# Designed miniproteins, single chains, continued (4): the designs that were tried, part 75

Each design is a single chain, and the fold is of that chain. pLDDT is the mean over its residues in the fold that is shown.

## One batch from the design tools (miniprotein)

Design m14756
Fold by ESMFold2-Fast:
Structure m14756 (fold): chain A 83 residues (1-83)
Amino acid sequence: SKAEELLEEAQKLLDEAEALFAQGKKTGDVALLQKAKKLAQEALKLAKEALKISETLEEMLRAIGLILRAIGLLYEIDLELKK
């Protein structure tokens, strides 16, 4: 479904954002932290769109999970960027 496609893309972007955040935090590389933020913001946007068009409980729960993960990651990135 279109919701499944959005969820798959959101998960892929969020996984990449988490990897970049881990690397940026380890090295102090602000460029990696900024890239992680951009990907996490895009993942959040896609997960919210997936939630709006979800037709099954499974799709809705997956979207909610991705939204929460993206919000949490964005908070952590913003904390690192304020150092």
Scores: mean pLDDT 90

Design m14757
Fold by ESMFold2-Fast:
Structure m14757 (fold): chain A 64 residues (1-64)
Amino acid sequence: AAEAAAEERGIAVMRALTGKVPLAEAARILGVSQAQVREIRAILNDESLPPEEKGLRIDRLIAA
């Protein structure tokens, strides 16, 4: 029951990062600024970065 809420939140976060939700809504879901959402999406769309590097950069942005 409690785990289902955490899973739904994870899906919402993934949709905010890669989905078609507006920047303002994505920022609210992630708890970050719209500028940070733009940076996160740019990192995810950078095909030159390996997955582990993308994860580290996103974590740094969210921690700021």
Scores: mean pLDDT 71

Design m14758
Fold by ESMFold2-Fast:
Structure m14758 (fold): chain A 62 residues (1-62)
Amino acid sequence: MIEEIQEKAKKLGIDKTNEILAESVEEIYKENPTATWDEVEEKLKEIFYKKLEEELKKKEEE
């Protein structure tokens, strides 16, 4: 899973990846501002991966 995230992030580029990461973290804390680190990590994996996949689909690069 982590390796797949790294590969998608590399394909998308550093600037866009940082933007998506920031958005993902913001969404988690907006929904649950008292979330534990374990809860944030689990949600981050799910949300960040989904957002990365959506952005890659939008690019439609070969």
Scores: mean pLDDT 72

Design m14759
Fold by ESMFold2-Fast:
Structure m14759 (fold): chain A 80 residues (1-80)
Amino acid sequence: SIEEEVRETVFELAEKAAEYIHLLMQQRGDEKLAADPSLTPEQKAQARANLAETRRRIDEVEKEMDELAKKHNELVEQLK
């Protein structure tokens, strides 16, 4: 059923949206750590590496959400 597939894409989008929000919160924490003047050069390098990885994952999740949104819209149009 198209209605069942629509519900499945809504749940997948909700899960990705939750992951996205968690990554945005993690990015905020990583940015604060990377800007901390009390960190040693080694700790600062690690904080920057962590921030870069968080940003990479944010970009990945944004692409996944965009693909799911397109799929959802296509399924919804079939119900109209």
Scores: mean pLDDT 86

Design m14760
Fold by ESMFold2-Fast:
Structure m14760 (fold): chain A 58 residues (1-58)
Amino acid sequence: MKLTPAQLEAETHLTMLLIKAIVEGDEERARRLAELLERARTASEEERERLVAEAEAL
C-alpha cells in the first residue's frame, strides 16, 4: 500500500481532530470527524483537501 505524503498528512490531521473531539466529550463532532476520516481514505487529492477544510470548520 502506497500512501502519498499529502494523504498521510490529511489522515493524521483528521485523526488528531477526532481524538480532540473525543477527549472534549463532543460526540457529534467526533462522529462527523470519523465519517470524514473514512471518506478521506478513498477520496481524490482535491476532495481530501475539501474534507480537511470541512473537518476544521466543525
Scores: mean pLDDT 78

Design m14761
Fold by ESMFold2-Fast:
Parts: structure tokens; sequence; C-alpha cells
Structure m14761 (fold): chain A 64 residues (1-64)
């Protein structure tokens, strides 16, 4: 199931900040973990949070 668009946008903004600070492979890993954490905090299921983190990671790689 796709995550809510509003949560995805918020998670992307937070994750992009983390990626911009750390960079590289470590930055991507930290950013995706932060997106997952935010999604769980917003009440998403584990599966929705994992999917959101994957989408965020892909978007960050596209923007790099």
Amino acid sequence: MLPPEEVLKEAYEVAKRVYDELGGYEGINAATREAYRLAKEKGLTDEQARRLAMIVGLKLLEEA
C-alpha cells in the first residue's frame, strides 16, 4: 500500500536534510532510517513505513 502523500513529502524533506549533512552512502542510509522513523511516529504500519523509506531513498538518488 502506498503511504499518504503528505507524510511522504514531510519525510522526504527531513530525509533530504539528513542526506545534505552526511552525504554519500552513509547519508542515504541515515536519511532512509529517519524517513522510516518519522513514518512510524505518524502511525504508519511497518510495511507502509518501509515502502515510504524506499520511495524517499529513490527520490534522493534521483535528485543527487
Scores: mean pLDDT 78

Design m14762
Fold by ESMFold2-Fast:
Structure m14762 (fold): chain A 118 residues (1-118)
Amino acid sequence: MVTLVESGGGTVPEGGSVTLTTTATSGFDKAIMFEWSRQAPGQPTQGIAAISGSGKTVFYAGSVAGRATISVDKSKNTVYLNLTNLKAEDTAVYYGNAVFAGEKGLVGATGQGTTLTV
């Protein structure tokens, strides 16, 4: 079972930038995709960016398009989300997610989250 650990949250001013990280303790090389999702206060969970295990960008949500960059460093078992020009609506708990091919379908793993306040 993979464990994901997020970091890089905190309080950041509007117009600032942040880099969030998700590091896998094991199984990083087995993931077919990595995703970042967030849950703002009183809102449903929203997927915001996705990248393949090979490092090809799959998706950016319109709410972060042009401000977000997702990248992967296989040597560090880490996925990065860089957010620029932060807005009050970026205030959320951010979760790293990993997707694996299982015997009977896709299996997901989600970390504990890191809180960003703007």
Scores: mean pLDDT 79

Design m14763
Fold by ESMFold2-Fast:
Structure m14763 (fold): chain A 61 residues (1-61)
Amino acid sequence: MLSEEQKKLIDLLVEMSRANGLSEEQAVELAQNALDYYLQQGFISEEEKEAMLKEFAKRVS
């Protein structure tokens, strides 16, 4: 479902969240803000944003 590039971005966001000692709630907020920016720039679709955010949430839980 997700591309290798999208999975790599999720991996990076997970690593950043852990490195900064963010809570699950804070980590999800970080990912949501980053993905919202990508959506606004036209780099991803709304469907891709939802899929990526869902995958990210599973990995930080």
Scores: mean pLDDT 81

Design m14764
Fold by ESMFold2-Fast:
Formats: sequence, C-alpha cells, structure tokens
Structure m14764 (fold): chain A 87 residues (1-87)
Amino acid sequence: MEKELIEEAGKRLEALAKENAEAIAAASPEDKLLTQAQSYYKMSDLYYEISKEFKKYPSLSDHGDLFEAVGDKYRQLGDDLLAQYAA
C-alpha cells in the first residue's frame, strides 16, 4: 500500500508535468510567463492533494510534510512569475 501510494503520486506528478510542458510550448510568447505561473500553481495544488492523502497514514506523515513544503515552494514560484509578468 505505501509503495503503491508513492508510485501513484509519482505518476500523477509526471502526467501533470507533461501537461504543463505541452501548455507552455503551445503558449504565445506574450503568454508564456503567465502559462508557466499557472503551471506552478497546478503543481502546488497537486502536491497539497498528495500531502493530504499521505498524512492519512502515520508511516507516510513525514512524506506528507515534505510534499506540503514542495507545494508551498511551487506556489511561491508562481507568485514570483506573476510579479515578473506584471512588470
């Protein structure tokens, strides 16, 4: 179960990373920074969802905390890019 949850989390992250890369590649030059920021927010949301699932299991609680911290970092990256886009 623990291994299956970690493997499934990895697959979800890989799928979203691919979707985000395709979205960025398809974006117009003027929209690329906005699309990258949106991609970081999507990654943040997914890390928070996975963190919440891991925290249901005592053996995965530390993994949950780490994934939440990564989610916070992606949110910050999105905020930083939006500030750059607005400037």
Scores: mean pLDDT 85

Design m14765
Fold by ESMFold2-Fast:
Structure m14765 (fold): chain A 57 residues (1-57)
Amino acid sequence: SMAELEEGKKRIIEGAEALLKQGLISEEEYKEAVELAEKGDLERAQRLLVRSHVLSS
């Protein structure tokens, strides 16, 4: 649903901000994740953040 999509976007953007503030992802990865989330591609946005976080940890 539209409400689920908007909640998904919010969670991805908030997660990306948290990871960026902790230094676990780059500013470029943050921007790409936000752009993917805003396009509605939540799956790709989340995969990017998970992959980057795992490689940074």
Scores: mean pLDDT 78

Design m14766
Fold by ESMFold2-Fast:
Structure m14766 (fold): chain A 94 residues (1-94)
Amino acid sequence: GPALLRQIALVLRAIGLLFDLELLLKKIEEGADIEEIKKKLEELEKELEELERELAELEKDPNADQSLLERTRELLEEARKKLEEAKEKLKELE
């Protein structure tokens, strides 16, 4: 149903965010432009906040698949950790 499709879409978006964060971390290691890194980091932080909001809305749905909600939470928690790692590495470049 529509709720399941929304949950699947959210998991896929969370996976995509993790991929983008891993790519950003690699670009930082390879010495990419600091201003480009800052802009991308801000964009990914906003995306994480949007996904966390959507997860909170889905958690209120009694028909939501609990396993998919748990998986999404784990993915977003990992994304938050990678975002914090990117922020720390960026500080070392300034």
Scores: mean pLDDT 87

Design m14767
Fold by ESMFold2-Fast:
Structure m14767 (fold): chain A 67 residues (1-67)
Amino acid sequence: SEEKVREERKLLDEVRELIDAGDFEGARALVEKHLSKESLEVAREVGRKLREIGDEVQKELEERRAE
């Protein structure tokens, strides 16, 4: 179980680095590559984060348009 948690944490760290670099496509591809029942929690968290980022970007664009 510790090994499993450590592997999931490494995956999350790699995904976060890609997101921080603005490579959302790479982050998605990495999650899809490692997607399994054991990785559902990771996939769910990543999906949630990517959606939040997408929503923030859309809001910023709408605010700029409203100027």
Scores: mean pLDDT 67

Design m14768
Fold by ESMFold2-Fast:
Structure m14768 (fold): chain A 55 residues (1-55)
Amino acid sequence: MLVAIRKINGKYLVFVEGELVGEADTLEEALELAEKYAGEIKKIEETENGLILEA
């Protein structure tokens, strides 16, 4: 399952399969949201626009 985490206006936005599922104040909270909606994170890749995760 594809997850993207982007930092916009001081918040971390979490997208699962292209849909916004939530916002977090910290990267740790954003990762917890990603796992809650997508399941166990198997791979993390850093990009210039944020993180791309495979779950």
Scores: mean pLDDT 80

Design m14769
Fold by ESMFold2-Fast:
Structure m14769 (fold): chain A 62 residues (1-62)
Amino acid sequence: GPLEELKKRVEEMAKGIGEQVKKLNPDATVTVEVTVTDTSVKVKVTAAGKTIEETIPLPPKL
């Protein structure tokens, strides 16, 4: 369903972020966590001792 497709896209974006961090910091450890609920998608990225957390409300479209 739409949530499954959204989760796949978020996971692909997360992988892209990990690759960017690896280019800037080759020795950095990158961890990405994706949590999907009925009303939001939460993405947590931990890299080089820093944590970035974003929440995307659902549905994202009008």
Scores: mean pLDDT 70

Design m14770
Fold by ESMFold2-Fast:
Structure m14770 (fold): chain A 79 residues (1-79)
Amino acid sequence: MEADIEAYLAKLPASLAKALAKTKTEEEKEILELTAKAIEKAVELIRKYKDDKEKLEKEIKELQEELEKEVKPLLEKLK
């Protein structure tokens, strides 16, 4: 189970979190906060659907799409 949780968490923007670790603007802080909240939601989804991989994958996909929608305008301001 733990290995499955780590695999699903890896689908979240871990590379984005690492990229932002050394930079500090208000937009970057907001992106980090949104990413942290998405990780927390992903953990709750994994806990809820631990025995249903298909439902878990669907819920994680929806969570990723919501995160991308929220983060996109912030990334555009940084560019």
Scores: mean pLDDT 68

Design m14771
Fold by ESMFold2-Fast:
Structure m14771 (fold): chain A 60 residues (1-60)
Amino acid sequence: MKEALIEMFKKFSEEDQEIILENARLVTEFYAKYYPHMAAEVQEQFELLEEAIEEVKKER
């Protein structure tokens, strides 16, 4: 749920949010390369995380 992710990320510093997003991006790239049959699902999860962090940043 996007709302739950937004509430969770509000508890982290902006620096920690950036670290989490960067790690998620690397995981997404790893799945695209080694597990392409899962790439679409992982990409959707990454986009959800990116949107949640952007919403948190807009409120700050």
Scores: mean pLDDT 78

Design m14772
Fold by ESMFold2-Fast:
Structure m14772 (fold): chain A 59 residues (1-59)
Amino acid sequence: SELDKLEAEIKGLEKEIEEVEKKIASEKNPMKKAILGFRKLALEVEKDFLEKKIEKLKK
């Protein structure tokens, strides 16, 4: 179903966020670390959007 698909996409985004966090923790260059931070923020925004879409589908 659409709900199951969105739940799976959120789990995928959570995994990507964890991978980016690991890269941030190991990154020594401050500029590259900042760029990774922006990527993490973008993934978190996408996850929030999907979570809100799920909430609308349940209401």
Scores: mean pLDDT 84

Design m14773
Fold by ESMFold2-Fast:
Structure m14773 (fold): chain A 70 residues (1-70)
Amino acid sequence: EKKKEEEEKKKKEEDRKKMGEMVEKAMQVGEQTGQISAATKAASKSAKLISEGKVDEGIKLGEDFVKSLQ
């Protein structure tokens, strides 16, 4: 409500949880397609973007990679 830091903490927690789920999904898809190395690189780059404050771009990068391996 009056504590902006509270909203920011909640958003960071949700972003981290979504990142974890995306990484797990990417690794599973990467293993099935033989693209494990590429999946790991995409997940790492997404995590770096999120740590730099580019959360939407980080999540999009990972999701786009997972979709490309559909």
Scores: mean pLDDT 69

Design m14774
Fold by ESMFold2-Fast:
Structure m14774 (fold): chain A 83 residues (1-83)
Amino acid sequence: SYELPPVKDPTLQRLLEELVELARELEELGLHEEAARLLEEARAIAEAANRTSDVRSLIGQRLRAIGLILDARRAIEEAKRKK
């Protein structure tokens, strides 16, 4: 399931949507375990964001999501080059 809990922070919501799209691309490339782990990390970010109203904690979750996006994009690019 690609359904994540919704997040009130619009910036983080868009980052989580990007993570879901990247997880789908990893699945299409046969990287099923990386896709599953990315979705678990994204869900953890969404749940953590929903437990806090602290701006610093929300910034931390945004940075975590950005890091995961960059790592996933790199993995997708490497997989496409190896085909």
Scores: mean pLDDT 86

Design m14775
Fold by ESMFold2-Fast:
Structure m14775 (fold): chain A 75 residues (1-75)
Amino acid sequence: MRERIMEEAEYAARTLGALAEAKIAEKQGDYAAAAEAYRRAAEADAELAERLGSEEARRRAEELRALAEEYERKA
């Protein structure tokens, strides 16, 4: 149990960090950097979903991946 909680915290920290980078890039109009940051956030949530069976993380990963593709098209 403790190991899984620590893994969840690690993935959550990576997702939140990438989301913060994405929002900063959006405010700067750097859509390419925003897309890259959203992709990293999606990867962290996808790993969490695979390792812990988290359906919430899987859904967030799909949504973040779609945002990354949207920003790639704007770049």
Scores: mean pLDDT 78

Design m14776
Fold by ESMFold2-Fast:
Structure m14776 (fold): chain A 72 residues (1-72)
Amino acid sequence: MLEELKKKIKEAAKEKGITDAQVEKWIEQIRKAVPDASEKSIYEALYLGLRHNLSLEEMIKKAKELEKKEKA
């Protein structure tokens, strides 16, 4: 599950010309903004951000929404 999501993120980033370093930076920024978020929520928010060209702020909002659903 998580490995499949990581693979999709890597492929989406490559298609958009985004470096692995930039992806890691965004993951770190989302993790800092939502420290209680699971890895799954963080990666899912990043994947949606890459697919839909969301801003970092929008990805952070998605991570918070996904984490609430994970705990429910």
Scores: mean pLDDT 79

Design m14777
Fold by ESMFold2-Fast:
Structure m14777 (fold): chain A 65 residues (1-65)
Amino acid sequence: SMEELRKRLKEELRQRLEELARAAEAQGAKATVEEIGEDTFRLTIEHEGKRKELVVSVDEALEEL
């Protein structure tokens, strides 16, 4: 069902963002992943005075499939 697909994509998206955060930390950055809304995540990466934010939603991921 679409609801089960959405739940699976949310779990996979969370895991991939956490993997990206850990990869950034391995390079000396500070990274956090936060759920900021319904099925929406924010990845923040800070390194050497630079800050980058990526906001990704399950809805956007579904539209790109």
Scores: mean pLDDT 81

Design m14778
Fold by ESMFold2-Fast:
Structure m14778 (fold): chain A 71 residues (1-71)
Amino acid sequence: SKLEEMRAEIERVRKKVEELKPEVSEEDYERANELLKKAEEAAEAGDISKAAALATAALLIVVGGLVDKEL
């Protein structure tokens, strides 16, 4: 089902966020986890498109954090 596929995607992104935790800022880590929580809520509510967008945003935050300059 689309819901099971979305749950698998959210879990995949969560694993990536945890793997990158030591290499990203605390702010980026917290923001990514907040977006993943909202993605789970959207998926549970049946809004698969919103869940996908939120999970993607979480992934982009941690990937973006890897290229941020020290400031």
Scores: mean pLDDT 80

Design m14779
Fold by ESMFold2-Fast:
Structure m14779 (fold): chain A 59 residues (1-59)
Amino acid sequence: SMKEEAEKIRRMREIAGLSQRELAELAGVSQSTVSRLERGERVSEETREKIFEAVVKAL
């Protein structure tokens, strides 16, 4: 579910010690896009993949 994915990404970001802005910079997206994803709001599959790859690489 989108809510479960949002929670996982937020948790991984916090473990990596990243702010939403820092994760956005690593993923090549806007900070508002990371905020929307972490709220469980709809983003494109491509954008979701970029954010997920960036946070996993930061762990």
Scores: mean pLDDT 84

Design m14780
Fold by ESMFold2-Fast:
Structure m14780 (fold): chain A 62 residues (1-62)
Amino acid sequence: MEILATVKKDYKAKTKEELSLKKGDVVKILEILDIEHVKAKNLKTGEEGIIPTSVIGEVEVK
């Protein structure tokens, strides 16, 4: 089972642990860290990192 989410706004990583995203990117959610942060993989770039939940739009379970 995969949890996929669409990015609803651009985000620039502030640390090496964070992931930069563009609006319309699709990410795979790997782990929910807390209410404000998830660990995700950007399917466009293949990079993994921490993103704020505030940039997550639509979520699809496959």
Scores: mean pLDDT 81

Design m14781
Fold by ESMFold2-Fast:
Structure m14781 (fold): chain A 73 residues (1-73)
Amino acid sequence: VLEAAEDPEALVAVLEEEVARDPTDATSLIGLGTAYAKLGDYEKALEAYERAYEVGSPEEQELAKKKIEEIKK
């Protein structure tokens, strides 16, 4: 079977639980954005990346900004 990290639907479910426990977890927010993008839900992916940019470390902010630019193309 596919691991949760390889299954975007399962990944969304896991990461939604993590964000519910810690809404400032930028790593989980970046993961949610990536999972939503894999599902073709670019609106939710952008929202997740923008939230990660607001709460993340400088490294996480840089990654989130890059992901936002990739989706807007």
Scores: mean pLDDT 77

Design m14782
Fold by ESMFold2-Fast:
Structure m14782 (fold): chain A 107 residues (1-107)
Amino acid sequence: MAAVEAGIRAAGETVRRTVEEEARAAGEELPEEARELVERAGELLAAGATAWVLDGDRARAAELLREAAELFDEAARVAEEAGRPRAAELLRRWGEALRATADELAA
């Protein structure tokens, strides 16, 4: 239990770091509120991957990926309101990709 929870948290931090690096490469810093939302989305993405790959639960994986996509959409709104349009577009693309994967898993 504790090891799986630690792995999910570490994955959330990894996704947040990846998105921060991509935003920085685009010349923008991710706002702190958006970073928190992305880290949470990364945790849901890791939980979804666990449900899909380890448990074979495609329906649960799809649900978790849709929740992660919603958090990326919220992070994009936060970034846009903070005057970070490139970061917002990057975050929207992440949300779109996760939603597309969720739809494939639910089919």
Scores: mean pLDDT 85

Design m14783
Fold by ESMFold2-Fast:
Structure m14783 (fold): chain A 95 residues (1-95)
Amino acid sequence: MDPERSERFRQALAESLAPHRDDIIALAEDGIKASKETLKIYEKNGDKENVEDEKRFLKRLEEALAQTRAGDVEGAISAILISAVSITIYKNLKK
């Protein structure tokens, strides 16, 4: 990919996400809460592999939240994606 095209796309994402920073932070906090509840379910069920995977996922989400607070666009994108997955997994486990 052309480096100038990649940088321009990153700038466009930064501009589009900047007004939504507080909403992205709130979404990430909801995602962390969902991930912690999912972890409790996996631990209760004795699912050791999913417990380890969820712990790594939670760590990534906490890191993405910290990056979002620092104004990092990559952190904001990661926070959105990881939070969406965490919330979806938790909703599916409650069924």
Scores: mean pLDDT 83

Design m14784
Fold by ESMFold2-Fast:
Structure m14784 (fold): chain A 72 residues (1-72)
Amino acid sequence: LEEVHKLIEEAVEKLREGADPEEVAKELKKKLEPLLSKEVAEAIANALREAALLGKLDEGEEIAKLYAENEL
C-alpha cells in the first residue's frame, strides 16, 4: 500500500507541474500493474487523468487512493 500511495503522489506531483495527463496515466498504470490488478491499476490511472483534465487533482488523488485501499 505504501508503495502504491507513493506512486500516486508522484503522478499527482507531475500533473501539478503540467505534465501530459495521458502520458502520466500510461506510466502510472505500467508501474501499478505489478502491484495491483490490471482493472484497479487502470481505474487509478484514469481517475488521475480525468482529474487533471477537470482541474480537480485533490479529489482525483483521494479517489485513486481509495481504489488502492479497497484492493489491498
Scores: mean pLDDT 81

Design m14785
Fold by ESMFold2-Fast:
Formats: sequence, structure tokens, C-alpha cells
Structure m14785 (fold): chain A 72 residues (1-72)
Amino acid sequence: MDAATQVRVAEALAKEAIRYVELGDVETAEWLVKQAERWVERARQLGASPEDIARAQKLVDEARKKVEEAKK
């Protein structure tokens, strides 16, 4: 699995996390955000472009914010 594929996996997981927050399953959403964060870190270590990392990180940050808001 190359760096670009790992970025795409992270993006998909972050989007899925947002969906699970909307469904009220905050626990699954939090787990998905943690998985997405791990894939972003792996992609960064494999030399993914700064633009790809920034795009994935923005989605992960949005998903994390929604999880934190839902826990209040």
C-alpha cells in the first residue's frame, strides 16, 4: 500500500466517522477517527505530499470536532 492509497483510506475513514456522528453512534465515530489519524501518520511517514496530508488532516480534524461536540 503506497502513501497515496493510505491518504485515501484516512479520508474515507474520516468521512465515515462524520456519518456515524450524524447517526448518533459517537463511540464508533471516535474509533473511526482514531483509525483515520493512524492512517494519516503512516502516510506522512511514507512521504505522502503535504497537500494530500493537509486534505486528509482537515477531514480528520472536522470528524474529531464533531465527535467532541456530540459528547457534550
Scores: mean pLDDT 85

Design m14786
Fold by ESMFold2-Fast:
Structure m14786 (fold): chain A 63 residues (1-63)
Amino acid sequence: SLLERAEELLRRAEEALRAGDYSTAATYAMQAGVLATLAGDEELLARAVELSREAAAGGGQPA
């Protein structure tokens, strides 16, 4: 389902954030946000927006 795919993408985004891979995290969070919007799930969309903001704020592209 769209909701299950969105949750999987959010988990991948969180893993990328923990690894310091901000660009990958932003990409997965954005994809999850699109799926959450299509599914009409406001809570998943809010989580996707929060993760994308965290990825943007991280901005460091660590070595």
Scores: mean pLDDT 80

Design m14787
Fold by ESMFold2-Fast:
Structure m14787 (fold): chain A 72 residues (1-72)
Amino acid sequence: SMEEEREEIERELEELEELAEKAREGKLSREELEEALERAEEVIRRALEVKAPYLTLMRLLALRTEFWLLLK
């Protein structure tokens, strides 16, 4: 159901936030940052499909942008 898919997205958002914290501490390799970016983009796609709450989408977009900037 859409509800179950939204709960999965919220769990993945929490995991991405943990990765962002590690990235800010300089604990992620370039490969791990690339994987985090790809994961964030996939979760965003799914979030749009299930019409996730606006704040959830905004948090995901912020994380995706942070990972992208760290890869530059």
Scores: mean pLDDT 87

Design m14788
Fold by ESMFold2-Fast:
Structure m14788 (fold): chain A 82 residues (1-82)
Amino acid sequence: SAEAAHEEGLRLRAEGRLREAMAKYQEAIELDPNYAEAWYNLGQVYYEMGSYSGAIYYYEYALQVDPNYEEAKKNLEEVKKK
């Protein structure tokens, strides 16, 4: 399920396995394109890898899915200052 892929992504990210976490968040999005948290966490991985343009893209899409996603709003504002 999308939730299971997302949970595995969270586990992999906690282990520092960023590329594998990215693949799991991508799988979650493919299964459920309205999974705002998966879009947001994919943005977080891009940010951690130094891809600010990637982080902006995924945070903006998380907000497209859920306009009230406070963490995505805050982190989008911060990354745009870079």
Scores: mean pLDDT 87

Design m14789
Fold by ESMFold2-Fast:
Structure m14789 (fold): chain A 66 residues (1-66)
Amino acid sequence: PDARERVEQYEADKYGVSPETLREAVRLARELLKELSEEEAVERVAETFGISRETARKIVRAVREG
């Protein structure tokens, strides 16, 4: 298995989401942060994936910091 897949599984477990959901949320957050504020990106990610705003905020912040 790809080393990236192992890292994605570990990170997904930390947020309580599937690796697929985390990957798509990270991708969407990167695109949204180019045009929207952090708070607007958090709301859009939470709504799109049906996850909590707290989880979405952690993902958005990780994308912004990285």
Scores: mean pLDDT 75

Design m14790
Fold by ESMFold2-Fast:
Structure m14790 (fold): chain A 101 residues (1-101)
Amino acid sequence: TQSPKSITVSEGSSATINATSDVEVKSVYWFKEKPGEEPEVLIKNISERVEGVDSRFSASGSGKNFSLTISNLKPEDTATYFNRALTDEGIFKGNGTTVTV
């Protein structure tokens, strides 16, 4: 489960998205989706920023609980954010969080 479902904030604010799993998680990806665009991978291996991704994006977590934090939010960060969790049972996509700046 991913929470909250939506966040509306002012430019310069921070937002944190939480993800919880029913099973032990081996790895987590966080990605950004905008209508009409290919999904952009922001974070891999729970906390590793992908090359070229702004340092304002950070992630952490272990076991069954994970989070993505976006600091100093910009209008361009307006998007739906998803996690993808790799487990022994398969790959599960989170229900998404829509961030509006």
Scores: mean pLDDT 76

Design m14791
Fold by ESMFold2-Fast:
Structure m14791 (fold): chain A 88 residues (1-88)
Amino acid sequence: MASKLLADGLEEAASLLTNERVKKLLLDAAEQLRAGADPVAVVRELTLKLSTLSPDEQEEFEEAAKQVSNPSTRELLLNIVRTARELQ
């Protein structure tokens, strides 16, 4: 189920982060998905919030996303950060 895989991937990426602001954004998104929020809405909100981060914070997210074990979730997270950079 897409919501569970995305939440698992967000939590995995968050565990690799040292930046508390970025970590909190990922954990908040994962909690919303586990609570039954619409994945499309959660991805949109996360992308917008990531677009407000510094380039260094976006790079840390990208590095963590590359280490996510599930290939489909990894590609989705990498697409989120790519889109966030384009919104700046």
Scores: mean pLDDT 84

Design m14792
Fold by ESMFold2-Fast:
Structure m14792 (fold): chain A 74 residues (1-74)
Amino acid sequence: SMLEKEEEELFREIEKVIEEGVAKGLTREQIANRAGDVIQKKRDELVSQGRVDEADILERRGSEHLAELIRKAE
């Protein structure tokens, strides 16, 4: 489905932001903020398409994925 593809793309973007942030020596807070911006932008795109419920689902799943990756890096 389109939502599954968008979730996969969002997860890849979050992972890339974390990888690049670590490589650049960014703080955990700076990395979390940048990944949060990616999630927010994706949510805004779906909302602009009238897909509010799917935007809320993707935001939640993206935030959960980010939290799990940060937790595992501790």
Scores: mean pLDDT 86

Design m14793
Fold by ESMFold2-Fast:
Structure m14793 (fold): chain A 86 residues (1-86)
Amino acid sequence: MTEDEAIDRVIDAAIADGATSFEEAVEGVTGGGKYLNTRQALADGIKDVYGVDYVPNSVLSMVPKEDAEKIREFRKKVIEALKKRF
């Protein structure tokens, strides 16, 4: 899967979770609320594009810094794409 395809899947998942605004979609990407499809698509994208298993923010300090940076970078790219979409 390409990075652009992974980002599109997260956007589709946010819409499927009922996000109607940028702010609602960002809640799913940051791990808040009831946005299960968004969290799954984010994890799948990180694994497929970067080869890194998604971990919650609370344990990011326990993974290699390189892996934590990949997770943060993909999340940033998703947020930028959501901002353009909504």
Scores: mean pLDDT 76

